Designed miniproteins, single chains, continued (2). Designs and how they scored, part 106

Each design is a single chain, and the fold is of that chain. pLDDT is the mean over its residues in the fold that is shown.

## One batch from the design tools (miniprotein)

Design m7917
Fold by ESMFold2-Fast:
Structure m7917 (fold): chain A 95 residues (1-95)
Amino acid sequence: DQDEVDAKVREQLEAAMDRHGLSEEEKETVLRALDVFRGLSPEQQAELANVWRDHGGDPEKLQELVERYKGEEAAEVVRRAAEILVALQEAAENA
């Protein structure tokens, strides 16, 4: 059941964000970016994941791709989420 799996992933992501002290606004931004990502085709998802891996979560590169697929509003959400996730990763590595 894909919908049930997706709900479980969302719950686990929310719990992880809570453990790392993200604000409600930051959590909402990350969850909205997850919804955008799930709305992409498998090929578009793979391309976005490759950009994340190869460019270290560069928000501008991610924004350019998502804008082409889903438009400006979706691109801005993904850019903001990438900035949050990169900052969280840096904080975890320095802890």
Scores: mean pLDDT 76

Design m7918
Fold by ESMFold2-Fast:
Structure m7918 (fold): chain A 99 residues (1-99)
Amino acid sequence: MEERMREAERYYREGLRAYTEGNYEEAIKYFEKAVELAPGTRLAADALFMLGLAYYKLGELEKAKEYLRKSLELAKELGDEVLAKRAEEELKKVEEELK
């Protein structure tokens, strides 16, 4: 578990770097790897949230909604109230744009 978690954390950090540089497609690849390596963890919940934001930046609103919902569900399961509220806020923004 620790080896996979360290690798997942590295991918998550690389995803954050790509995201801040505006390389959203590259960021998505890194965040997907982080989720695959550490499913059901707080890191995965954070990565799912970032996947939602990255898809939103690309105009992929249905994908953004899907990942923000997954982040919200996992954050609630883990008791991460701060992330759950952030995911709810971003999900509302995406839902308003889909109208």
Scores: mean pLDDT 89

Design m7919
Fold by ESMFold2-Fast:
Structure m7919 (fold): chain A 91 residues (1-91)
Amino acid sequence: SYEEIAELLRAEIERGRALADELRDTDPALAARLEAAVAEAEAKLKEFEALLNDPNASKEEIRKALREAVLAVSSVTMLELLAIVLRKERA
């Protein structure tokens, strides 16, 4: 369902936000990049959610907004992976 998809995307955004907070003291540059990606993903998710509540939104518009939201959230996930890899290299 659309609600389940939105919940999944929001969970990813929240993971990114938590990681950015943890990284502020150890890697402020990566924390800032992750914060920016989280903000963009949140904006795209809000746009998707708004279209879900618009009775005049077409299926095509909803699908486009979903793809944009997923792409933005994917950027958050990729930065999370980068943080894990860099932590492992430092260990």
Scores: mean pLDDT 88

Design m7920
Fold by ESMFold2-Fast:
Structure m7920 (fold): chain A 47 residues (1-47)
Amino acid sequence: HHMEEYLKEIRKKIKELNEKMANTDDPEEVRKIYDEYLKLLKEYGKR
């Protein structure tokens, strides 16, 4: 398992999702981004 590459990729995706949330005012889009963010946090926590 490439844990270092995996964690780096997850952190990049989280940063990108945070930037998308900051730049959108569409409630539906924010909800979708937030759901993806939570999914990534669960994967990050599980390694």
Scores: mean pLDDT 74

Design m7921
Fold by ESMFold2-Fast:
Structure m7921 (fold): chain A 72 residues (1-72)
Amino acid sequence: SAAETIRRLLEEALRRLLEENPDLPEEVREGLRKLVRGEISEEEAEELLERGREELERLSRLAVELGEEYKA
């Protein structure tokens, strides 16, 4: 399914992002994990947008790049 494929791409993108950026604050790391799992609250999502917006943009770019590799 498309939803399953998107989730797999996001999980792989998150894994790479966290491996490449081990010094990310715990709040940002945990927020990104919760977001990908679909466990994030609205309050946690707002906090992640305020404190981890750059990392959210990087996660999005990585997921798109991985999606292109999957289609190839």
Scores: mean pLDDT 78

Design m7922
Fold by ESMFold2-Fast:
Structure m7922 (fold): chain A 57 residues (1-57)
Amino acid sequence: SAAEEQAKKERIIKGLEELVKKGLISKEEADELIRQLESGEMSVDEVENRIVRLILK
């Protein structure tokens, strides 16, 4: 479902923005992950897993 995929991507983008605000990753890293997600270089699941690992501090 395209709508569900779009919503999932938006949640990931918001999560990355929050990580940047907390100083856990740089804005450059967050922008790169968003770019790779949107270009298909990384899957939604791969980006989610990376985010989870960064938050699991």
Scores: mean pLDDT 77

Design m7923
Fold by ESMFold2-Fast:
Structure m7923 (fold): chain A 80 residues (1-80)
Amino acid sequence: VEEEVRRLLEEIRELEEEAKRAHDEKDYEKAAELLRRAAELLEELARLYREAGDEESARAFREAAERARALAEKLEELAK
């Protein structure tokens, strides 16, 4: 579980860094896509923590996923 959690966190970090780069380049469509992928991995983390009985961490990651999706939606509006 620790190894799987670490891999997911590393992948999320990479996606967030790529999204920031895309945003800096004003590629809002790409930034939104990367944030949606990060949200999917954040939901997977939430699921793993919920299965482990850590409801507090599961809730935090679920909320982080919701925020990432909300930001992606705003960036998609900017890309129009």
Scores: mean pLDDT 85

Design m7924
Fold by ESMFold2-Fast:
Structure m7924 (fold): chain A 93 residues (1-93)
Amino acid sequence: AEELRKEAIEYFKQGKYDEAIELFKEALELEIKEKGPLAPEVIPYLRLLALVYEKQGKLKEATRLLAEAALIEMHLFLNGEEIPEDVADILKK
């Protein structure tokens, strides 16, 4: 998944949002298959994919992905798992 993520970020930087979305989707599917749909490693891929959809103006798709990330973060928090520091800061505010 890491190589697909790096390639997707390069397409995103170039404004090639459709190509970035396809690679982020593949990376997300690989992380889900390897670590499960509620794993903390899934969260960065959902957030990056949401960012690309937002840049395309696909706000419904972006909002859905952010909601999925938030549900995983809430699940991890309630089960005593470590939440990424940036997310913990948002939840404390």
Scores: mean pLDDT 76

Design m7925
Fold by ESMFold2-Fast:
Structure m7925 (fold): chain A 67 residues (1-67)
Amino acid sequence: MVRTLYGRVIDGKVELSSTDGLSEEQKEKLTKQANEAAKELGLEDGDVLKITVDENGNLLSLEKLTP
């Protein structure tokens, strides 16, 4: 099973939406992975992200949606 989540960069951090159904440990791990990916991509405050995760909450892909 694959899930799609959305995120936004706020104050240099990725904030995730719709994390319902994930454990606190999975949310923490995913947030860390998303922040590392955002840093590698050079994302800025206000950037909107599409995040794809597996059934265990592991980050599969992260895409920038803002132009």
Scores: mean pLDDT 77

Design m7926
Fold by ESMFold2-Fast:
Order: structure tokens, then C-alpha cells, then sequence
Structure m7926 (fold): chain A 105 residues (1-105)
């Protein structure tokens, strides 16, 4: 599925960004745990693409609350992807991030 492969690629980029960040270990552990829940659905053949995407967007919203600078940086990396499905996903993530940041104001 193009959706599953785009989410898989996005999760890999998020994981690397979190691991390579200078965030406190407690924040890294919380962020990685949110990604692990999405990875479980990604590896579940009974989970639909819609269920996976919904879970990913919810996890992304929570990651944006933890560190908006990191999540916005990852979105810019996703936008530079040669994969059009990943670029499309980045646009959705940017809309979610803006919504989260507006609600925190």
C-alpha cells in the first residue's frame, strides 16, 4: 500500500530525528513510545490503511505538543522526499501541526 509505505518512511525519519535530538531522555522515551504504537498497527495485517493513518496523525499531534520545532523540522525533510506519497503526507502533517499549535494558543 502506498499509504503504508509513506507512513513507514515517515516513522523512520521521525525515529532518527528523535534519537539524534538533544531532547531529555524522558521526552525521547515518550516520543518513541508514541511511534511504537503506530509501528504495531503498521505491522498488523488486519489494520486498515485508514486506521493506520488515523493512529499516525494522532501520534503526530501528540509529538507536536512535546516538541513543535522537531516535528516541523521533520515535515520539511518529508517535503524534500522524492516519493510523492511522502510529500502528500507531509502536507497533511503540516495542517495537523498548525491545528495543534493554534489550540495550544
Amino acid sequence: SPTREAIRKALEIFRKAIENSDLPEEVKEEALKKLEEVEKLLNDPSASDDELEEAFLKAFAELTKLDPELTLSVIEELKASPDPEVVALAGVLEAVAKGVLLQQS
Scores: mean pLDDT 85

Design m7927
Fold by ESMFold2-Fast:
Structure m7927 (fold): chain A 68 residues (1-68)
Amino acid sequence: SKGKEIFLKHMAAMHGEDASGGPGGPSLVGAAARDPEGLKERLRLSELFKDLSDEEIEAIVAWLSTQT
């Protein structure tokens, strides 16, 4: 899926390929399930992800919501 591809390119090194947590970051699965809109806002405000479009951020969060 598009969200998975974007996540693997930009975030997998920090959060793991399944988003369960990696050496540089926590699991994002619970964040997406708990507050998907808040996670989208946090990603939009992050300097690390400022180059991602709204559509790319939405695709990432949608894919993260499927990782259980």
Scores: mean pLDDT 66

Design m7928
Fold by ESMFold2-Fast:
Structure m7928 (fold): chain A 86 residues (1-86)
Amino acid sequence: SAEEAARRAAELVREELAATPGASEEAIEEVARLAYEAGLAAAAGDRERALRLLRRGVEVLAEAGVISEEEAAEALALLDERLAAV
């Protein structure tokens, strides 16, 4: 189901971030929530919403210091390219 797939995506995000030095519990939970919502949007065929939620997740990771400004800029550029195509 869409909910099961979205929950699995959120669980994977939690596991990856929990293994990442410097990731706060608050940042982990916010990004996992965004991953869950993005998974539900993708399953519903709402690609624009899914991409916007993923974009917000990248911003949260950058603000939390989990990824570098360079890594964030590269990820955001790719997501913005995909958003322009939908």
Scores: mean pLDDT 84

Design m7929
Fold by ESMFold2-Fast:
Structure m7929 (fold): chain A 97 residues (1-97)
Amino acid sequence: APMSAEAEEHRRRAVELAREALPVAREQRARLAAGGEADKALLARQEATVRILAEWLQTVLKLPPEEAELIAEALVYGDNAKAVEIAEHLQAAAEAA
């Protein structure tokens, strides 16, 4: 079935929140990349999580690659409060679809 207007609005809000979270997410990613062995190991694990989440968002929620990657980066590296809000909108979009 085509995505409902409600599901599309929740998806739009998740993308908007992800864009708001990007500066913090990118700062965190850069901090890990500039860190020691433990930070670089954590970065490698989080990069794997970003790839898995982006693939899941593309496959299950039918998000475009660009939006899926954006949301995955925000969920993994972003502020916890924004990550929760993004996850709530993604869940609502899935339930409304």
Scores: mean pLDDT 84

Design m7930
Fold by ESMFold2-Fast:
Structure m7930 (fold): chain A 97 residues (1-97)
Amino acid sequence: MRKEAERLGARMKEAFASGDPLSAEAAYTGGVATLKALVNSIEDPEKKKEAEELAKKAIEYLDRAVEAVRAGDIEAALEAVEKATEYLLKLVELHEE
């Protein structure tokens, strides 16, 4: 799982770095789907609550990244993607425990 999350993070960075809004929106859609799948795979109710909070923060940063690409601010988009990826990795670590 961690290697798959790292690969997804790298692909998201490439998409947002392109400055193409369509590529950014596709990466956003894939990222959100992965976050939701990870939350849904957690059976422990307490860990699931923590996972939902981590996913919410990751999605908020992905929303900011898409808005930044649309504004032409690639630096802000990449900073937001890095933050979203940090929360994705924390969610993966929570699922593995």
Scores: mean pLDDT 82

Design m7931
Fold by ESMFold2-Fast:
Structure m7931 (fold): chain A 76 residues (1-76)
Amino acid sequence: AMEKRIEELKKEAEKGNAEAYAQLGRVYFLEGDYDTALEWAKKAYELGSRLGKGLYAAVLDEQGKTAEAGKINDEL
């Protein structure tokens, strides 16, 4: 189930796995929970995840924050 997948990803994120943070952000993004997706994606980005960076920008764009999304993409 989706809930079990989220639980497993949270456990991996607690171990410092940056990609687990990014995958959590993706799960919530696909569910349309952009606020929660943003939190996980931002943390993944801060931990150096390339996937997290791209997802963080995508969530910002979906929230109408296109200029902020562009800045994230331009940072590297």
Scores: mean pLDDT 80

Design m7932
Fold by ESMFold2-Fast:
Structure m7932 (fold): chain A 58 residues (1-58)
Amino acid sequence: PVSEKELEADILLALGRMAAWLGMYEKAVELYQKAIDLVPDNEDAKKALEETKKKLKE
């Protein structure tokens, strides 16, 4: 069974992806960072964070 923290991290990751799709990259970074804070080994959130940070630098 998934822990409550893992479920919350998945929700934050989904919200972050939506924010990124809307061009809200700073908000997406915040959401991905919260997901990583809850589940440090969440590779999907780490990858999304790195990709979104690159867009902020462009």
Scores: mean pLDDT 81

Design m7933
Fold by ESMFold2-Fast:
Formats: sequence, C-alpha cells, structure tokens
Structure m7933 (fold): chain A 92 residues (1-92)
Amino acid sequence: MVQFSAPTTVTVQPGGSARLTASFSGGAPKAVYWYQQKPGKAPELVARISNGKTEVLNNPGRFTISVSGTTATLQMNSLRAEDNAVYYWQAE
C-alpha cells in the first residue's frame, strides 16, 4: 500500500527543531522516503528507510530517523535558514 503525506511547510527559527512523522494504516511499510522541496526546485530525497536500513542523506548530524512499529519519524534539529522548505513523506 502506497501512502503520501500532505505537504508540510517548515518555517525555521534558527536552532529550533521540527518533526515529520509517517504513520501507516496498513501495518509496517516496506520503505519510507522523506523529501525536501525548495521554491522553484525539484523535490530532493533527504532521508529513507529501505530494506530494513535507515539512511539520512542530507545533514546526517542534524537529521535523525526513529522507527516504532507502524510509525517512522524524521527529526530535524538545529534548524538553519536553508531548511526552510516544503517537506513530504512517502511510504510503501
């Protein structure tokens, strides 16, 4: 089952935090992807869970992934101006 989030705008306060939680109605997903889209740019993959592995592609010291049953969360810490964007997640 494929699920997508609604677009979530992150408005940054420097040093703040934001959380993007993917929740699944059909049990544990096979994969979860988090995307960042800046104005006028294509969406970029920033973090993923695939084949039981978690990977943070952008800002690995500031962004972390946690998994709990049917829920996966991208935690964004120490926010900077460049983190201002629309974020999405996709699960399958």
Scores: mean pLDDT 76

Design m7934
Fold by ESMFold2-Fast:
Structure m7934 (fold): chain A 81 residues (1-81)
Amino acid sequence: AEEALRKAVQEALKALRYLKNGDFDKAIEELKKAIEYARQAGASETVKLLEKAIDYVKQGKVDEAIEYVRKAIETALAELA
């Protein structure tokens, strides 16, 4: 569970970099990987935040997507503390 949650954070950080660079397809790919790891960890709130981030990317709402990825990372890191 802890290792899976750390992998979710790692993939979410990659997604955040792709979002900032405008590589939206790669960002969605990494967000989907982060969701799979968060599901393996049982991190239901992190999953919901990452799913909302994907929805915002698809709507072209990049700033909102970045906010939700950051919220997901913060939530996951709090569970690891």
Scores: mean pLDDT 87

Design m7935
Fold by ESMFold2-Fast:
Structure m7935 (fold): chain A 90 residues (1-90)
Amino acid sequence: SRVLEHRRKHLELLVEMLLEAGRPELAELLRELYERDLRGEDLEPEELEQLEKELQKFIEEHPELYKKLLEKLKKLREEEAERRRKEAEL
């Protein structure tokens, strides 16, 4: 449950970044493939390769947005680590 919640937060940050850059079609593709994976559906290798190539191009074209994403992902990891630390104190 919590692992899925953390993964969904990662997806939301990626989608936000893509929408901020004016790439709603790529955001929709990422969300669709992620939701299919969560349902246990087999994804075609070609679909995964296309998504990876498009994301790589996006990162190269928008390095500042990618840096912003990495900072947000780091914050999510730190918040998760702090949550686990607090639970261990109980």
Scores: mean pLDDT 74

Design m7936
Fold by ESMFold2-Fast:
Structure m7936 (fold): chain A 57 residues (1-57)
Amino acid sequence: MPEMPDPELTARARQAVEAARASGASEEQIAALEKALSDATTGEEMDRAAVRVLASA
């Protein structure tokens, strides 16, 4: 696709959520992370979302 492939971003988002769960993040934090990652359209936006949500933990 001319745009960045969705499967790569989806896989990265899944890994971030799994890592958060493994680290003991709350269900509320995981829900916020999932929403932020689903709203992200680039890998950089996903990185910012993950750092922002997890750093607040």
Scores: mean pLDDT 70

Design m7937
Fold by ESMFold2-Fast:
Structure m7937 (fold): chain A 78 residues (1-78)
Amino acid sequence: MKIYVIGQDGTVIEVEAEEDTTIGEVKEKVGEKMGVAPEDLAVTTGDGVAADSTTLKEAGIKDGDGVGVADKARAGSL
């Protein structure tokens, strides 16, 4: 399936993923496109910040759905 990852600056990144793809794997793909380390990214779903071990299916993400991404380092990690 394909999902749309929306960056803080409005950048939209199309990610090819499966139901069993983890949030950590999404962070890796998005980090490569954004030039940010995956550990410095937070992926947000309808329930807030998702754990890296959470699958897209567990997060309720379907084909064509959007998720947010934020740079933790730039947000100050406060």
Scores: mean pLDDT 76

Design m7938
Fold by ESMFold2-Fast:
Parts: sequence; structure tokens; C-alpha cells
Structure m7938 (fold): chain A 65 residues (1-65)
Amino acid sequence: SRAEREATAAYLRELADRPDVPAEVAERLRKAAELILEGASFEEISEATGIPVDALRRLRAAALA
């Protein structure tokens, strides 16, 4: 749902804003958040960002907990 996508994107942006996260990782997380909000599949997001599909699934699960 849109609400689940918005929650997942917000979670990824919160992670990206942490001072202990490297800039390259933060950029990938922000790009993934953009694509999630656009309705892209995890396969498409993985191709664009290099984040594995299984990692994206775990991040979504964490965001929705």
C-alpha cells in the first residue's frame, strides 16, 4: 500500500541521516526511498542502488514493525 511505501521510505531516510552511516551508503538509501515512493519493484530498486533484494525486504519488515 502507499502507507507501507511511505513508512519504508521514511525509515530508509532516517537511517541515511544517522552520523555513523557512510555518505555512499546514505546516498543509496535515499535513492532507494525515492524509488519506493515511485512504486518501483525491489528488483528495480536493487538494480538502481546495488542494495540486495533480500536486504530491501528486511528493511521493509523493520520499517513496518
Scores: mean pLDDT 86

Design m7940
Fold by ESMFold2-Fast:
Parts: C-alpha cells; sequence; structure tokens
Structure m7940 (fold): chain A 57 residues (1-57)
C-alpha cells in the first residue's frame, strides 16, 4: 500500500540518521513519524523493532 511505502521511506531515512541520535531518540522518532502516517500500534511496534535491529552502533 502507499502508506506502507511511506512508512518504509521514513524508516530508511531515520536509519541513515541513526548515528546522530541515541537509540531512545531513534525509537521515539520512528514511533512518532509512523503514528503521524496513521499506522496502527501493532505496525509501529513491528517497525521500531526492525529499526533497532538494523541501526548501527
Amino acid sequence: SERQAQADALVDQLIAEAGKMSPEELAARVARGLRALGLSDTEIVAYVKRVMDAAPD
């Protein structure tokens, strides 16, 4: 869906910027951005887990 594509693009952008922020701030920005796109809490949790697993130290 278009919403899924927008969520994926947002997540990819935040992962690219992960080195500029704390893991807590990264998770908060992902959750906030996805909620603004209208994703459900279940979808947001799944994306946050994916981002935290993919983010470099």
Scores: mean pLDDT 78

Design m7941
Fold by ESMFold2-Fast:
Formats: sequence, C-alpha cells, structure tokens
Structure m7941 (fold): chain A 62 residues (1-62)
Amino acid sequence: STEEEWKLEIEAGKEVAAEFAPEFAALRATSATPAELAARRQELGPRVNREFNKKLEELKKK
C-alpha cells in the first residue's frame, strides 16, 4: 500500500542519511566556501540516490 511504501522510504532515507553522515561532515569541514560545499554535495547526490534505491529494495524484500 501507499502508506507501507512511504514508511519504507522514510526508513531507507534514515539509514542512508546515517551511512553518509561522515562524508557530509567531511565535505563541510574541508570546503573553503559555500559554493564549493554546494558543488561537492551535488557530486555526492548520485551516490546517495543509488544507495537509497538499493536500501529501499532491501527493505521491500523483508
């Protein structure tokens, strides 16, 4: 159901956020400007999206 799908998306999002928290912290610590931080976050976006989809599939199999 839509409600079950939404719950899985929230759970997948939480797990991926926890997984990428150290990388986002490193980006913030090592970026000299807000523009540099934004560009580096955009580069990380495809990896975050890929891991989110992977985690969502794993949760659906349970």
Scores: mean pLDDT 79

Design m7942
Fold by ESMFold2-Fast:
Structure m7942 (fold): chain A 115 residues (1-115)
Amino acid sequence: MTEELIKKLLEYTGEAAKEAGVKEVKVAVGTDASEEEIEEIKKMFEEALKGVEVKVVEDERLSGLSFLEQKLGAAASAGISVAFKIGEIDPEKGLETFQKTIELVDEIEAALEKE
């Protein structure tokens, strides 16, 4: 369930990026993330965000999280990045994209707390 919700967030982010012509997104991962975990996240994002360059940025605030929580943090950061890029062109649409991203993140957080 949680993995499917993360995929839904990524698919939404990919569609929003494609519609707005966003070519690059930043994805945050914990500084303790393994090379294998980073590669899995990058591959997951490249599948969902076809035609968008994925740039991985380390963030120590995400350190100590489970791999599933790392995937959520990465997906949330990508969605926020896309919303900000859309907002540079269309502030109203950027705000709508940001709000929808937060709603999806809240849904995933609720699923994680249930597990």
Scores: mean pLDDT 77

Design m7943
Fold by ESMFold2-Fast:
Structure m7943 (fold): chain A 71 residues (1-71)
Amino acid sequence: EIEELEKKIKELEKEIEETKKEVKELEEQLKDPEKDADIKLVAEYVGKKLRLIGLEFEKELLEEKLKKLLE
């Protein structure tokens, strides 16, 4: 169970890094004044930010569970 949690945490870390990269790419696109009002880009950015928050929250829950098992 501990090994499974560590593996899941590591997998979430990889997903978080990839999602952060996607968010950064969208942030760079939104810095363009011509694209600042692009509702599609804004919606995609918001969606990726929400996904990132969800992944980070899931990682924190698994880290909390791992901490309790190691105590």
Scores: mean pLDDT 78

Design m7944
Fold by ESMFold2-Fast:
Structure m7944 (fold): chain A 78 residues (1-78)
Amino acid sequence: ELEKMIEEFAEAVKTDVDKAIELLREIYRKLGFSDEEIELAVKGFRETVEELKAKGYSDEEIAELFKRRLEAIYNDKK
């Protein structure tokens, strides 16, 4: 389930940022993070996406970066 949600999040980063944010909240909630930590993660996600786009990164590169970050967190929690 969680691995599938990470895949759906990566696709949403490229196509629907609002859906990506909702999936990010659900993923972090399932990983046991608090609501305060989830909102900090959402803020960091928004700020990082804006910064990377300003630096010329593609939607595909940004999606790959966030997918790898979530996979690393998930693997650390196994």
Scores: mean pLDDT 82

Design m7945
Fold by ESMFold2-Fast:
Structure m7945 (fold): chain A 79 residues (1-79)
Amino acid sequence: SIDDYIEEGDKAFNEGKYEEAVKAYERALELAQQDPSIPKSKLAGLYERLALAYEKMGDTEKANEYRQKAEEIKKKYNL
């Protein structure tokens, strides 16, 4: 499930396994984007997780892209 992938990603991130964290979060994001019933707070949280993981990997461009996506969701849904 989406929550299982988030948990997998969070565990990998906490262990410093940022590439593994990104892969888990991207799987969660793919499922979240296909399910319109997913809380927008959860979608924003996934973008923030991806932004931080990419930042830790030195991929500043992707980090900024996901950070902006999270900000857009938060502004649109007053989160």
Scores: mean pLDDT 87

Design m7946
Fold by ESMFold2-Fast:
Structure m7946 (fold): chain A 109 residues (1-109)
Amino acid sequence: EWERVRAALEAFERRFGRSEEQREWIRQLLAALESFLASLRDEEVRRLLARAVGDIIEALLKGEELAEETTRRHQEEFRARLAADPALAAELVARLTAVRDGLVALKRQ
């Protein structure tokens, strides 16, 4: 899952990373996601997040509307599967929104 996230971000950087500032932001995003995944003790939660991030980035390479729909679907899955830990679900939902919004903003520049 994580190798897929790296590959998707590298593809996004090659296609939309027009400035060093934009490329640095993408590298910082990758490092922040890697650090967050390492902080999660539950392997199932790590796999869910890595899959969601990879799917969102791949969807965004195809179109913004698809990325929005893909993000919403994964956020709903997090809320359903992590209903016993609503704080963790909210954190994962927020991180997916931040990834999608940041990459969309970069692509629009």
Scores: mean pLDDT 82

Design m7947
Fold by ESMFold2-Fast:
Structure m7947 (fold): chain A 76 residues (1-76)
Amino acid sequence: SLQQAQQYSQLSTQYAKQGDSEKAGRYTRQAGLLAGMSEDDAESYGKATKHYTKQGDSTKAGQVSQLAVQEGLRQS
């Protein structure tokens, strides 16, 4: 559901702020999938969130997570 996708996006953002790149990326991927995104796109968004989290850019990581939900809804 959209609510679950948004909750996973919020979890991704929290882990990004904590510097947990693996969980931030994983939850962005799951948020995209729950919103209706393809597996390939969800993996790409998850990797982008992981990348920005590793660089210490939690703001950009959170933006990518939000975009994953928006793009997933567009694909639904």
Scores: mean pLDDT 88

Design m7948
Fold by ESMFold2-Fast:
Structure m7948 (fold): chain A 65 residues (1-65)
Amino acid sequence: SGAEVAEELVARYRAGELSREELAREIYRLSLQGKLGPEGVRLIAERLGLSPEELERLIVRAYLA
């Protein structure tokens, strides 16, 4: 599930330690490593008031950057 990892990423983003692009890159990296699953990604979207589609667009943009 990666709920602990998801909450850590949200906290770091809210503290200004991660930009939106850095958050998206970390979500992508941790998902590839199996440390963040679909439930963790949904948790991040919910905590930050993003639709799943908006979060997916950010991740795709981070991959292409």
Scores: mean pLDDT 81

Design m7949
Fold by ESMFold2-Fast:
Structure m7949 (fold): chain A 64 residues (1-64)
Amino acid sequence: DSDALLEGVRRFIELQREGLAALEAGDIDTAKKLAQEAKRLGEEIRRRFGVDAELLPVLEEVLA
């Protein structure tokens, strides 16, 4: 449903932001872990809702 999709999209974007912050801090191991989690979540969202991972940031802007 739309609420589950929004929650997934928000979590995906949060993981991307956390990963970027970890990279900027030089914490490469944390950045890799967060990137892997984001990839898995993006694939799950695509499978469940038929939305491409590249569209998730656009979808968050539109649905916010």
Scores: mean pLDDT 73

Design m7950
Fold by ESMFold2-Fast:
Structure m7950 (fold): chain A 80 residues (1-80)
Amino acid sequence: SMRQRADELVRQGQRLYDQALQAAQQGQVDLARQLMEQGNQHFGEAVRLLLESGDWDEADRVVQQARQQYQQVQDAIKQS
């Protein structure tokens, strides 16, 4: 289903952001940015699927989650 595919893409994006956060904490800024971009691609595809299926509330939740994770990695980069 579109929802199951979107959920899978969200999990893939989360994993990439977790890797980006670890890279940022280790001072690997370029790697952290590359992993964030990959995570953003997965979150973007998930949002697209949710919008196409009419699941507006879930799409908004995924956008907010992606924003929070993006901010966490950016903050870690600034502190390194």
Scores: mean pLDDT 88

Design m7951
Fold by ESMFold2-Fast:
Formats: sequence, C-alpha cells, structure tokens
Structure m7951 (fold): chain A 64 residues (1-64)
Amino acid sequence: MELSPEQLEVVREVALELARETGGDASLDTIARRVAERLGISVSTARRMITRLMESGELQVPPL
C-alpha cells in the first residue's frame, strides 16, 4: 500500500520508456508487466499500483 520514492521512480521510468517506444499507445497491461519485472512483484499487484497512482494524479504519462 505504501510506495517508496524508488518504486514510484521505477513506475514513472517504465511508463515513459513504453510511451516513447509505442508513440504514447502503451496499455496499462504493458506498463504493469514491465513494472512487475523490475520490482519482482506480480503483474496484478503492479497493475493495481499503477492504477492507483494514475487515479490519484501521482503518475502522469505524457502524450508523445
């Protein structure tokens, strides 16, 4: 439930990398899978975490 600044940075980095690679068409599933791999957590946990960050406005994926 508590995200460290380091975990938030990983999520932001992955979201930006995928947005750049896909021209801004990166799905939540794609971002969640990459975050799960980097943090060593399940895809479902990563998806829930990313969704919460996006809903709270803590994570913004810029259109590219």
Scores: mean pLDDT 71

Design m7952
Fold by ESMFold2-Fast:
Structure m7952 (fold): chain A 60 residues (1-60)
Amino acid sequence: MGEKLLEASKHAFELADELGLPVERAVGIVLRLVGEALDNPSLSLEELKKLAEELLREAA
């Protein structure tokens, strides 16, 4: 679980940097990913990465 969250979080920060979003926005998205993973531990790494991408695109 922790390794999946770390990889999804790295992906979110990398994508946020590519989109020119401030670090505070990336932190907010990561906190939402943590909440989603705790509510649904069966989420795959790919599903978490896709969710991060969707949330970041809404914020761009």
Scores: mean pLDDT 77

